# Ledger of designs, part 60: designed miniproteins, single chains, continued (4)

Each design is a single chain, and the fold is of that chain. pLDDT is the mean over its residues in the fold that is shown.

## One batch from the design tools (miniprotein)

Design m14067
Fold by ESMFold2-Fast:
Structure m14067 (fold): chain A 89 residues (1-89)
Amino acid sequence: MEELLRRQEELAEKYHEAVEKGDLETAREVLEEEAELLAELLAGLSEPEALEALERLRAQAEEALRTGNELEKLRAEALLRAIERAEAA
């Protein structure tokens, strides 16, 4: 869990850096890596742990949609879509 959350934080930083630099291709790749990380959470954790992690990520994304800047909102929207896809699988 802790390692996966740290990797998510690293991906968030890479996303912000890529957008700041104007590298939209890298920004899109980072969002795709975050979706893969969510799939890894479901595959590597027990069902209760995976559900708890997804709920926390959803809450963080919803908060970012309320209080974040435009870039944070774009990332939050991508995370919410990835969570929906992971839950549907």
Scores: mean pLDDT 73

Design m14068
Fold by ESMFold2-Fast:
Structure m14068 (fold): chain A 78 residues (1-78)
Amino acid sequence: MKKKIEELRKKAEELKKKVEEYRKEIDENTQLAKSTPEQGKLGLQRSGELSRNKGREITKLEEEAGSLELEAKELEAK
């Protein structure tokens, strides 16, 4: 049982690393939009669309990681 709990927590950690990577990508896209000499409303909308798409993936990964952590706690409690 201990090995199963460790495996679940390890998978949750892996997902958290992917979340960090996606957050970095969002930050980079935001910086790029801000550094354009003439960022119009269209440039801001484009950046927002990319951030929204990446944000959905982050939410999905965070939810999955949370579920794995909850499952590990359930197994530990039994």
Scores: mean pLDDT 75

Design m14069
Fold by ESMFold2-Fast:
Order: C-alpha cells, then sequence, then structure tokens
Structure m14069 (fold): chain A 87 residues (1-87)
C-alpha cells in the first residue's frame, strides 16, 4: 500500500517551487500537466516536511497500486501536488 500526501498551493509559482524541492530530495515526476503534479519518493517524510511550509493545505490518504496518476490528478483542484511513497 502507498501513502499519498496531497498539497495545495497558492499559485503556479509555488507549485513549481514545491516540485523542484521534491525532485531535489530524490523525487521522480510521474505526471505534470494542467497545474497539477504527481511525484513519487522513497523519502516521503522528508519531502512532506520540506513541502508543508510552502503549502496552504495538505491531507493524507492511502492507495493500492496500480492506479491511474493522470486520472487521479485530473480530479484535484488547481495547483495540487500529490506526493506518493511507501507507507
Amino acid sequence: MYKVVAFRFESKEELDKAIATAEALGGKILYRENGKAVVETDRLDEAKAALEPLAKASFEFYVTRPFDYKKLADLLPPYTLLLVGPE
């Protein structure tokens, strides 16, 4: 099972900064379109801690693999980043 942390950002600029931060921590971009992104990381807790100060809201949930990252991202509001990692 995988843990997902959904972060919401104030603007596209803050979203882009968050994506860059997650990548710097070893994150892999799985999806990045329409003002939304999905990043996979083995360092979920570290990436979460780094992104939390940049985000206006966050929430956590669990998913079973495989899932359609694009379809999941399309259901989210603008300027959302899904951070995905092992539980």
Scores: mean pLDDT 80

Design m14070
Fold by ESMFold2-Fast:
Structure m14070 (fold): chain A 77 residues (1-77)
Amino acid sequence: MKKSVISGREDDLVEVTTADGKKILVSKQDYEALKKIAEERGLSLEDLTAEEIVRLMLKAFGFSDKAIEKILEEIKK
């Protein structure tokens, strides 16, 4: 497979450093959505753990708390 500039949004990943020092790669669009949700809750993305950021992202996508817990369990494996 040959690589060139293709999907700007999918290749345009933002690296977020969490409070745990972990790195999460999210799309620029998802990053802006996460930032908005965190600010509405009085939180800063950089003060959140990787798990908490994933939770906020899924909630921004309209997932229920139960669906989020199931997804986090699959990631934990």
Scores: mean pLDDT 69

Design m14071
Fold by ESMFold2-Fast:
Parts: structure tokens; C-alpha cells; sequence
Structure m14071 (fold): chain A 88 residues (1-88)
């Protein structure tokens, strides 16, 4: 999968985990929104061939952190993979 596709899947997994989580709804929603915003950043950076790879890597790492906070280990792994693809 390309980085943008990985980021989109990470955001989906974060959203699923947020719905199923025992976290307060406000905290779970905030984490899911953060994951969506980070995934959009990865997608936008992936469309700009002049964008620094470091910015894409950081966006993927932020995505992984939001997915982790939402309770999604799968989303966290996908976010980290998106970060690695942005660095390559």
C-alpha cells in the first residue's frame, strides 16, 4: 500500500477503536479526529513531490499516536508504516 492508503486505513481503525472503547466519548472522539486530520496531512504531503519526506514521516507518527490513544494497535501499526513509506 502507498503511504496515503496506509494512513486512510489507520484512521479507519482508530475510528472503530474509538466507537468500541471504554474511554469517555469526548476523549475517544478527540483521538479519532486527530487520526483523521493526520491521515489527511499524509495524503496531502504524498501528492506534493517537493514536500520534505521528514514532514510526511512526522505526520505518520502523529497519526500512529492518535490511533494508539483511540485504543487501536492496528491503527498505530498502520500509522507507523505510513511514516516509513513517507521517509522512503
Amino acid sequence: MEGAELAREAAKEAGKAAVESDLPAEVATGAAIGAIGSALTVELLSRDPSAPSEEGRRAGEVLAEHARRAGSKEGEELGREAARKAEA
Scores: mean pLDDT 77

Design m14072
Fold by ESMFold2-Fast:
Structure m14072 (fold): chain A 86 residues (1-86)
Amino acid sequence: LKEEKEQIIEDLKKRLEEELKKTDDEAKKKELEQYYNDLILLLDVQDYIIENPEKYKEEMKNNSRKDILLKKLKELGKTIRSSLLD
């Protein structure tokens, strides 16, 4: 849902800022930024596909990269939900 998605995006941005503060490794900072940006972009793409399941069901099923990213996004969302405390 829109409300749940908005919360996940906000949590992702907040977590990225916290992770960036915890490391001095520039390479790791770049990897973290890319990872979180990919997750946020995937949410926008998945919204359209999920809302049109009959049209894109087979495409989503056969897209291994998106499947992996979606699994990571769900895992991250659960982790953020359980550790929202600053």
Scores: mean pLDDT 60

Design m14073
Fold by ESMFold2-Fast:
Structure m14073 (fold): chain A 84 residues (1-84)
Amino acid sequence: SLSQEQFDLEVEVALLEMAVAIAKRDLERGKPLDIEWLERMLKRAEEVLQRARALGPEFEDTAKAAESVVKELRELIEQARKRE
């Protein structure tokens, strides 16, 4: 159902937001970032964004959250590639 799809997408976004938080903390601590893992997370975030946008206006908040995650993951990957 749409309500189950919304819950699943919201859970996926929350997990992706945690991945971003972990990567930011590791970067702050001077730890090397797993670029391949970040690229997999980016692909997942882009898939969530596409699905949320396709489902329509009820999913706009989820789409905006996914868009934010995509932007942050792209920035993290770029920073990791420049520093390491």
Scores: mean pLDDT 86

Design m14074
Fold by ESMFold2-Fast:
Structure m14074 (fold): chain A 83 residues (1-83)
Amino acid sequence: SHNEVLDLFLLLVEGGTVYFIEKYYKGIPLEQAEKELRLTRKRVEELREWAIKNNAPEWVIQRLDELLERIERLEEKLEELRK
């Protein structure tokens, strides 16, 4: 069993963090942005594992995969700032 409201809430929390970093990363220290993004990635990966284990709807897994892809693209952008 799953709780759709809880799934949505957890997706919004992690998605909000990714959105904030995407929007404001130029105004925060690079090391801090990289650290926050790394921690967010771990939480999203853990949430994805939890969602699969608890038979969450496929749309939840798809949204988590989309978040991981956004995180990967943002990690690449932060790496370019090291140049």
Scores: mean pLDDT 78

Design m14075
Fold by ESMFold2-Fast:
Structure m14075 (fold): chain A 100 residues (1-100)
Amino acid sequence: KKEEEEKKKEEIVEKAKEAAEKGVAEFKKAAEEGREEAEKVYKKFDEEFGKLAKEAEELGELAGEALEKITEIRGETLGKMNDILRETEEKKEKEKKEKE
């Protein structure tokens, strides 16, 4: 029934939102440690979203809508991660310059 697919879509979108929130928080902490650590968190996040996209593809008629929402959440999250990395690197460079 369409109701079961709708419920699965909601569950997948909710998982995407949760993955995004956790990913941003982990990325912020990793960025403080360095770019390499941040890149590891990014890869983990990308893999998680790849799994969610695959689950969304299995939703039949709702696959397109679910994939669109996941793509939006992923894009927003990547934007936030990019901003965090830039701000953290700028802060680190300033601290390094002041210490020298």
Scores: mean pLDDT 80

Design m14076
Fold by ESMFold2-Fast:
Structure m14076 (fold): chain A 81 residues (1-81)
Amino acid sequence: MKERIEAETLLALAVMYLYLGKKALEQGNYEDAIEMFEKARELAKKASELAKGVDPNLQKEAERISEEATKLAEEARKKLE
């Protein structure tokens, strides 16, 4: 239970940073977008690790958010080129 609540909290924070990163990306704030996406990735990765063996659906969602954040960080980096 404790690990599930912590994983849910970290995933919620990851989703929030993913949203902030997308907003920064749309506004042309590419450096801020990269920072927000990297934070989202780290939080989602931690959530996935905590959900492992406890909640398979939560683990899969956290993995999905981590992959999306990774891809968006790469897109933002290309915009700086």
Scores: mean pLDDT 86

Design m14077
Fold by ESMFold2-Fast:
Structure m14077 (fold): chain A 100 residues (1-100)
Amino acid sequence: SAEVRELMVELLRALAEHADPEARAILDRIAEVVRTVAEEDLPAAILAVLLADPRFTPAGARAAVALLEKLREVIEKNPELVRKLIRERDWEGLFKLLKE
C-alpha cells in the first residue's frame, strides 16, 4: 500500500538522520528504492543496492533485506503504532515490535 511505502521511507530517513555519513548514504539509497520501485521488485532491488557496496557481504546483504521485509510486515499490521514510534524516535519500541 502507499501508506506502508510512505512509512518505510519516513523510517529509513529518520534512521539516516542519526547515522554516520556512510550509513546515511546507504539508508538514503534504500529509501529512494522503496519510494520508486514496485513492491514485488523491492527485495531484489534492495539486495542489488547493498551488494554494490563492497563493505556488505552477501550474507549481510540478505540479512538486511530480510529485516526490511519484516519491517514492511510490521508496518502493514499496525501503521498507526509505527508512525507514533517514528515520530517519537522510540527505537526500542520499534525493535520490540520487530520481534513480534
Scores: mean pLDDT 78

Design m14078
Fold by ESMFold2-Fast:
Structure m14078 (fold): chain A 65 residues (1-65)
Amino acid sequence: SHMAKLEELEKERKRLVDKLKESTAQLNQALADNAPREVLEKLMQDSVEIAKKILELNKEIQALY
């Protein structure tokens, strides 16, 4: 059913949002540790990829309404 699919997508979205928060915390720690620019760029790229997945899930959720 549409409701069952919505619940699964919402659950996956919440997991990705939590993962994005963890990624942000890792970036903040790397900044505090004065990590090399290359390390910071890689952490930023990881966050961007997670954000893209969240945006795609939001589109799928919207399509079910």
Scores: mean pLDDT 86

Design m14079
Fold by ESMFold2-Fast:
Structure m14079 (fold): chain A 97 residues (1-97)
Amino acid sequence: MLSPDEAIFKLLDKDGDGVISLEEFVEYLTTVYGLSEEQARKIFEWMDKDGDGKVSLAEFKEFLDRLSERDPEKLREFYLETGLSEEEIDALGNSFN
C-alpha cells in the first residue's frame, strides 16, 4: 500500500527514475503552495544532501515529515534550517496549514 508521501512522490517523478528533479520540485511548490522560486530552490537544496540536483524518496519523506509538524516553533526551525530568513518564514506562516 502506498503512503500519501509515496503517492505524491510518484506524481512528481514523471520519468519514473526514482528521483525528483529541481525543475519538478520548484514547479510543485510554486504552483501548489504559492512559494517563490527562490524559496522553493532553498528547500530543494536542503533536501539535496548529495548535491546532484535530484531528490530521493527518502529525502522527500523527510521534507514532508517536517511540513506535517503542527508545532509552529518546530516548523519555523525547519524553515530556518532550509535557509529561509525570518522575514520569508513570516510571509510563509500559513502556506502549509
Scores: mean pLDDT 72

Design m14080
Fold by ESMFold2-Fast:
Structure m14080 (fold): chain A 97 residues (1-97)
Amino acid sequence: ATEEAIEALEGAIGAVEEAKKNLDNPRKASIYLTAAYLLLVAARMLVPPELQPLIDEAIENVRKAGKALDEGNKEEASKYLDKAIETLRQALERLRA
């Protein structure tokens, strides 16, 4: 269970990082954001209850990044993706502790 949660979180971080790298290609970025969202939904079911608020915060930031990208606001999208990465790295560190 812990190993599966770690894999889902690492996958989600990777997908968010790829979305951020591809903000100049909104369709490609959107595919990575969708992948991140699905991995985060899976991670939420696998993490201990005390970490679920961090996953929920990351999901919210991914959704806000997607909306900003749809509105053509790459700067806002990048900021939300950075917040998602920071929150997910915190969750991963706490899960490994």
Scores: mean pLDDT 89

Design m14081
Fold by ESMFold2-Fast:
Structure m14081 (fold): chain A 94 residues (1-94)
Amino acid sequence: MVELEIEISEDPEDPSKLILKVTIRGKGKDFTEEVAEEIIEKIVKAAEEAGASKASIDQLRLLLRHAMKEILEESKRNPDKEFEAVFEFTLDKA
């Protein structure tokens, strides 16, 4: 089972920005291309609902696709190992 935690907050240093924190946990074998796509869409939807700009959303999609590809490759090497990936993004508000 793959677990996804999404936290979005306003940047306390700049109210025009959002801080997005993402944690992904699970076993390598449970991390598939389909699960990766579902994770990307859930994160993007959360960012859109929080008021992120279109430009920030487009950039976020590219960064997430790259991150997911790296996780998928590592997961293929260690299918029975549990992993945890944590990343933080700063997004501009619309």
Scores: mean pLDDT 85

Design m14082
Fold by ESMFold2-Fast:
Structure m14082 (fold): chain A 95 residues (1-95)
Amino acid sequence: MHPYVEQLIAMVEEDFKEASKLATPEEQERLEELKKRLIEAIKNLDIEAAKEAFREFAELLFEIVSRTEDLDREAFERQLEGQLKLLEEALKAAK
């Protein structure tokens, strides 16, 4: 497997593990579904599917963390757009 793809999968696995520690059982089930979809999209170099799954994951993570922290929604949106651009560039480089 391409080194960039392996690194992206490892990063996704780590982020999902951290999020699942804060999640309810129902949210953990959703995180597992999103993790599966995101990893599969990354392995297939499906940029659009990977971006959709990553956005859904980030939105759920924001919902979970915002229960204990006062998070800035506009800052979150800006960070998410930056992360999606980096994900797209990494997957394009892996082709």
Scores: mean pLDDT 78

Design m14083
Fold by ESMFold2-Fast:
Structure m14083 (fold): chain A 60 residues (1-60)
Amino acid sequence: KREEAIKEALRKLAREGVISADQAFELYRLIIIEKESVRKAAEKLGIDASLLSREIRKAL
């Protein structure tokens, strides 16, 4: 369920133009594949971690 919520949040943010498709893919890789925290993954890509966390919670 958490993985599904992350996928949906990333797709939504990419569709809305908040992040690029490449950024969405890289965030997915860091968080799901490499098991990195949402905050650290967002920081690495210069993305607002608070915004990302909020969208993930909405998708849960």
Scores: mean pLDDT 82

Design m14084
Fold by ESMFold2-Fast:
Structure m14084 (fold): chain A 114 residues (1-114)
Amino acid sequence: SLEEKIKKYEEKIKEAEKKGDKEELGKAYLELGKAYLEMEKYEEAIEYYEKAIELLEGLEKGKALLYRGIAYLELKKYEEAIKDFTEAIELTKDVDKELKDAAEQYKKLAEELL
C-alpha cells in the first residue's frame, strides 16, 4: 500500500539521519517524493525532491531532477520543468540512456505546452 511505502521511507529517513548517511537520506527523500507524486500531491512531492537534490549527486540527483520536473509539469510550471529536465539530461546522458531519453521526451512535451 502507498501508506506502508510512506511509513517505510519515513523510517529510513530517521535511520539515515541517525547514521549521517547523506546518500541514503537523499534516496529516501526521492522515494517519499515519488509516493507523493503517485498520490498527485505535487507540491509535497516537489519539497521532498528538493531535499533529495540537495543531498544527492550524479545519476541519483538526475533521477530527483527528472521527477521534480514531472511534478512541475503537472502543476503547469513549464519553465521550471524544462530547467529540471535540462539538468537531468546533463547528469544522465553518458551513464543512463533510458533516463536521458525520458528526460528529453518530457522536456520536449514541456516546450510544446509552453
Scores: mean pLDDT 91

Design m14085
Fold by ESMFold2-Fast:
Formats: structure tokens, C-alpha cells, sequence
Structure m14085 (fold): chain A 83 residues (1-83)
């Protein structure tokens, strides 16, 4: 389905953001709270880009945002364990 393609693109972007977040935290010495703020801004941009690119309905956009927020919380839990 169209939403399956959008979610797959979001998952790929989130996987890359997780790698970036780990690099910032573990290699670059960025504080955890700053890493979280950077990742939140990047996820917001990714969601906005996907909504615009795929011309998502308001309902589809809400589903995508909620999914992204849930996945980001899981990533933050992983980063907290590494900090």
C-alpha cells in the first residue's frame, strides 16, 4: 500500500538518525539532552518532507507523526542505556 512505502522510508530515515545519534553521543561527546533535541528536530523535518512528498491526507499525516514519535522514544531509550 502507499502507506507501507511511506512507513518504510520513515523507518530507513530513523535507522540512519539512530546511527547519527550514537556517533554524536559516543564519538563526538555531545550531551544526551542535546542529541535528543537534534534528533527531535530531524524527525520533525523527515515527517514534514514525507507528508509533502507523498501528499498525505491529514489522517495519514497524524498516523505517520504518531509512529515516528513512538519509534523515536524507543531510540532514546537505547541512547540512554549507552550514556
Amino acid sequence: SHMEEVLAQLDAALEQLERVGKTLLLEDGVPLEEVKEIMERQVERVVATLVARHQLSPEEAEELREYAEERLEEIFEKLEELA
Scores: mean pLDDT 88

Design m14086
Fold by ESMFold2-Fast:
Structure m14086 (fold): chain A 69 residues (1-69)
Amino acid sequence: SMEEDERIRRIAERMKPEDVPELEDLIQSAKQRLEKLEANGADPKTIEEVKRQIERLERLLEYKRELIA
């Protein structure tokens, strides 16, 4: 939604450029967790929640990269 996009933008603007590597590591860790959850046959709802978290973090990272480029 536009409200969610606005919140992501505000978070990105508040982030320092040096926070980008930490965000990249967080996304990578979340993706590894997702892979383990899928491999172990975790609840579909849990899998979808983690996928949603990863998508939001990737949007935040992309927006921050655009701001500092």
Scores: mean pLDDT 84

Design m14087
Fold by ESMFold2-Fast:
Structure m14087 (fold): chain A 76 residues (1-76)
Amino acid sequence: MMDKIKEEIEKLDEEIKELMKSKDPALQKKAAELRVQKHRIIAESLTPKDKKKEVEEQLKIMEKSLLAAAEKKINS
């Protein structure tokens, strides 16, 4: 892993942890969005070209699931 990408992922992990400590549903939704961003960075930077399509499809499924769960939590 390139050091620069590792540092970016670690920064996102810290922001996600801080937001997840909050009981505010809006901040929890933001944490879910940052989790999706982290997974996209990993896929873009670490996945070989021939595997990028498969990983991108998995990330789309994960993104829809995480954002839908966060949205339901706000509406509950």
Scores: mean pLDDT 73

Design m14088
Fold by ESMFold2-Fast:
Structure m14088 (fold): chain A 82 residues (1-82)
Amino acid sequence: MVTEEEREKALEKAKEELKKYIEENRDKLSSSIKNLEEGIKKAIELLEKYAEVNPADLLDEEKRKKIIEEIFELVLTAGDGN
């Protein structure tokens, strides 16, 4: 069973991996995202919302990587919304 401590550690690690992924792929960020910091903040907010629904998925390295990629795509898509 996933404990609160395990969820917090998994989320923290996911946030670090997400930040690194965004920094490595910053050239793919929408022109609507004025700076890298805003993109990271939005991505972290989406990750935190996902963790509230599916916290156990963040404990799996492969699932965590897929979630990070999906969140990045959502940030790119949201950048076109005025």
Scores: mean pLDDT 72

Design m14089
Fold by ESMFold2-Fast:
Structure m14089 (fold): chain A 67 residues (1-67)
Amino acid sequence: GWEKAKELAEEYVKEQGLKAKPESELEYVYLANAYLTIKGIKLEGFTVEVKTEDGVTVTIDFSGPAK
């Protein structure tokens, strides 16, 4: 999960010519989601767990609507 979200975020940054680096794991996930949304892609069964600065674990699902 997480490594794929990071790769998608880095590809989005590269494709858009952005020079700013994501500052947090949550920012990487937001960029990955933006990339998938722009491309119209849904990844079935793709989830990412991210720990926030407050120590809370957030699970983010990119696979689309619940069945």
Scores: mean pLDDT 64

Design m14090
Fold by ESMFold2-Fast:
Structure m14090 (fold): chain A 75 residues (1-75)
Amino acid sequence: KLTELVKKAIDAAEAGNYDEAARLLEQAWEVAPEDLKPVFLEGLAVAYKHRGDTEKANELAQEAKKLGAEVLALE
């Protein structure tokens, strides 16, 4: 279930296992409805930041913000 994937991803991130957190967030993103995809992209951005790839993390965060605005506008 999506909720279980999210819970496991949070647990992994809190344990400092950002590789596992990213893997679980990718799975959640694949099965998530379009409205929730920006949330998982933001989670992936956090994981990438902790892995030291701040440029990629910023790109993912900006994409998540844009998609979230589009969803809220029903566009």
Scores: mean pLDDT 73

Design m14091
Fold by ESMFold2-Fast:
Structure m14091 (fold): chain A 110 residues (1-110)
Amino acid sequence: GKEEIAEELLALFREALEAGKYEALLAMARALADRVIEAALKLPDVRKGIALTLRAIGLVLDIELLLKRGASLEEILAVFRRLLDMVVELCDEEELEELLERCKKILEEA
């Protein structure tokens, strides 16, 4: 189900982070944020959609700032997990599988 795909996405992010592939890591974070923004903009509650969009953007910026500061793997993964949780809540299993495939390609090309 969705949880197994989410665990695989988290594993890819951890692999990129441990390998020092920071550009790939940021590209994956942006891919997750893009999916949240697309889903948020389709919500009937416009205010909720805007709030979720701003939150997704903020989490990507937090990851970038943590990387620049040389923060721990645990701190960076915690922020990524928050972004991943938003994707799991807003997207169906097919959308998550498409996102997983995209993230695999990002890491392979890095």
Scores: mean pLDDT 88

Design m14092
Fold by ESMFold2-Fast:
Structure m14092 (fold): chain A 82 residues (1-82)
Amino acid sequence: SNIDNSIGYINDSMNSNDISTSKSYISDGMGLVNNSDMPDDMKNKIIDNINNGMNSNTIDDTKNYGNIAIGNINTTSDINSS
């Protein structure tokens, strides 16, 4: 699914060794979130955290925002499954 693939890209971002590669992967994850069937309010929360990661000046901050985005995706998935 677009959600599962988005998690994959954000995980690739979190496992990257340089900020440019990390930001590239998190950006790819954002595109998949935007094209998912999630409610717009949940998409906006996830995309805001991804944008904060993309605008970060350190790899650690980029990865931290990626982790928050994954947490938001998992919360949205749990709500849809319940």
Scores: mean pLDDT 77

Design m14093
Fold by ESMFold2-Fast:
Structure m14093 (fold): chain A 66 residues (1-66)
Amino acid sequence: SDQDIQRTQLMILLLTFVRNVEVYMAEKLRSKGTPADIARADALLATARLTDQKIAELEAQYKKLA
């Protein structure tokens, strides 16, 4: 339905925003260069990869609805 399409589009948009924030924060932490900051950056990038998987699932769902 149009409602399900719109909800899926909104969820993709919101998760893309979250993923971009995670990557941005990780890059800022890496630029500091301490082992602790690098470890935190790696954890954020791992979380961003999980977010990317969820976006891919929603994009596949969107293609079935559209």
Scores: mean pLDDT 87

Design m14094
Fold by ESMFold2-Fast:
Structure m14094 (fold): chain A 70 residues (1-70)
Amino acid sequence: GEVFVSEADLAALSPMQKILIESSLLASKTGKREVFIEHLQKATGRKLTPEEVEALLRAEIERERARLLG
């Protein structure tokens, strides 16, 4: 189905959340985790290890949890 996203919802996203969403969409089209990591590296301008990628994902999950609960 179509994802209905308002301009206000996009404005509420951090730059990292936007990068993660874009990376996830690219990975879902190819079914490859490597595409997700490659997009994150290009968008952040740094080489990321799998451990750093997992740390970033956990940090974004906790930030979103705090936003919803706060």
Scores: mean pLDDT 62

Design m14095
Fold by ESMFold2-Fast:
Structure m14095 (fold): chain A 76 residues (1-76)
Amino acid sequence: KTIEIVLSKDPEVLEEAIIKLGIAIAEKKPVRLIIDKSAEVSDVRAVLNALKKAGIEVESFEAESEEHKKVVEEIL
């Protein structure tokens, strides 16, 4: 029932993340975020803001980058 969204710089991974984001928002399903160190900060911010605006629960997140962790804490 929880949707896993992976964010990275890889265009195929990012495309899949956008599709899953759309499904989570449309179906009001909770998400688990995996943020790769290569992910652009702007993409992380965009996804988090979209989830917050839609009222989607983020059950958990994984991030290696301190910058990504701070962005998650700032927005959520």
Scores: mean pLDDT 85

Design m14096
Fold by ESMFold2-Fast:
Structure m14096 (fold): chain A 89 residues (1-89)
Amino acid sequence: GALAPLEEPRKRSGEIGKRIGEELVGEEYAEKFAKLGEEIGLKTAIDFVNEGGILNLDVTREKVLEKSEKEVREVVTREAEELAKKLAE
C-alpha cells in the first residue's frame, strides 16, 4: 500500500535514535530516544510526500530513508546532548 514506505523510515529512525540515546545518555533512555527517532522518521517521510514525493518507487524509498536518517541524527543527537548536560549538573 501507499503507506508501506512510511513504516521503514519510522523503524530505521527509531533504531538510530535508540543507539544515539544509549551512547550519549545511557541505556535507561534508549526507549525514549527510540520513540523520538520513530516520530522524526515518520514526520520526515510524511513531509516528503507532502512536497510531491512518490512513495512506491525504489528510488524514492532510498531518498526518504536518507533524508529521515539525516534528520533523526541531527535532532536526536541535539536532544540527547541537552539531556546529558542536564544530568551532569
Scores: mean pLDDT 78

Design m14097
Fold by ESMFold2-Fast:
Structure m14097 (fold): chain A 74 residues (1-74)
Amino acid sequence: MDEEIFKLIEEIKKKLNISDEGYQKMVKLAEEDEEFREKLKKAIENSTGKESSYRAIVALFADKLGISVEELKK
């Protein structure tokens, strides 16, 4: 997996209080789905490192996993 994507997921976990289970789902998706990784890279390129960018990226993970953002926090 791309180190930059891994660091992003770690920052999101810390900033948005993602659960350990939610974090594992995000990491697995980023490792297994190449098309999703390309989408994440584009989101990172357009990100300014602000909290709103992290919320948008978490919504991309939740949508792709077919769960709510709240389920990633449980």
Scores: mean pLDDT 76

Design m14098
Fold by ESMFold2-Fast:
Structure m14098 (fold): chain A 79 residues (1-79)
Amino acid sequence: DKAKKEALLEEAYKLGEEYAKAEAAGDKEKAKKYEDKFAKLVAEAEAAGDLKLADELSAAFNEGYAKALGSKVPEITLE
């Protein structure tokens, strides 16, 4: 369902923003909590056979992370 997919993408985006903030603050426990939540979303999409959703969740997380860091992404060397 498209509406459910949009909700999951918004959640992944939010998790990316919160992960970036927690990392910047040195809050390792919070950063791990948000990372674990994101990993569960991706794992559930993969388990359902929805590899496209898994990719879109990863993209949304990275976009949220980049937005919070002012255009930086988790991987410094993207080729």
Scores: mean pLDDT 78

Design m14099
Fold by ESMFold2-Fast:
Order: sequence, then structure tokens, then C-alpha cells
Structure m14099 (fold): chain A 90 residues (1-90)
Amino acid sequence: DPLEEARRLGEEVIKAGEEAGDQELVEAGTELLDAVRRLSTVELTPEQRGTLEVAVRSVREEIQRALEEKDFKRATFLVRQLTRALRSLS
């Protein structure tokens, strides 16, 4: 489920930001979770679900790599890109 994957990613981002003391990363993760919550209350069409799946898949692995490498500026940028994509569906 791409929404569940995006939710878990947002939680991972917030945790990493809190552990690093990076407030920008915490804010980016919080905004992603907000976008996920908004989409979870909307009935998406099959086409919209496909668009969501592509959006999450395209950036999720890059965000996870940035977090593993502790490149929090890159992670913040990519999380904001994903959040923008999710907001475009709502």
C-alpha cells in the first residue's frame, strides 16, 4: 500500500530528524504525514492510486539512502518533493 509506505517513511524521517536535532527534517516529515493523512480520507480512483504508487516508489529509496548516509539536507529536499506530489492528488 503506497499510502502506508509513505506514512512509514514520514515516521522514519521524523525519527531521524529528532535523533539528529535537524528541525527542518522533522518539519518535512511532519508535512509528509499530514499529506498522507489528507489522502487517506479521500477515495482515490485507480488512476490516482497508480500515480501515488509511482510517486512514492520513485523517491522512497532515494530518501532512505539519504537518511542512511545522514545527508539530511538531501533527505529534506526529497521528502518535500514527495509531499508536493501527494498534495497534487488531493
Scores: mean pLDDT 84

Design m14100
Fold by ESMFold2-Fast:
Structure m14100 (fold): chain A 68 residues (1-68)
Amino acid sequence: MPEQDEKELFNKKLDETVQIASQLSQELADEIRKEAYERTVVKGESYIDLLPYLERKQDELKAKLAAM
């Protein structure tokens, strides 16, 4: 099912992003998780539309880790 595949891809990307954020701080990891939950569950945004947001966020977090 396309929706199922999009959800799995989103969850994998979210988990990766949260893991990177947790290496910087638990607070950042919690903020990312909360925002993703609010956007998907509360606001009803599609998983596919949020993938670019998570990819950009992941790049920003990786850059911060490299600068530490």
Scores: mean pLDDT 79

Design m14101
Fold by ESMFold2-Fast:
Structure m14101 (fold): chain A 64 residues (1-64)
Amino acid sequence: MSEEELDREVEEALLLIRAAVIANSLTKQGKADEAKKVRDEVYAAIEAGDLETARQIIDDAMKA
């Protein structure tokens, strides 16, 4: 296991945690549909290896 692979796994975990926090916040605001979309898009971006897109989705959701 390389250090780069470990760092990526840590970043993926942090992005998933942030997505969960944002989704919970959106659900409390009555935006459950948007919360589901954010989770789905973040998971898809992480699976594609595009962590920058995952972060952008989270940042955009925080502004909503």
Scores: mean pLDDT 78

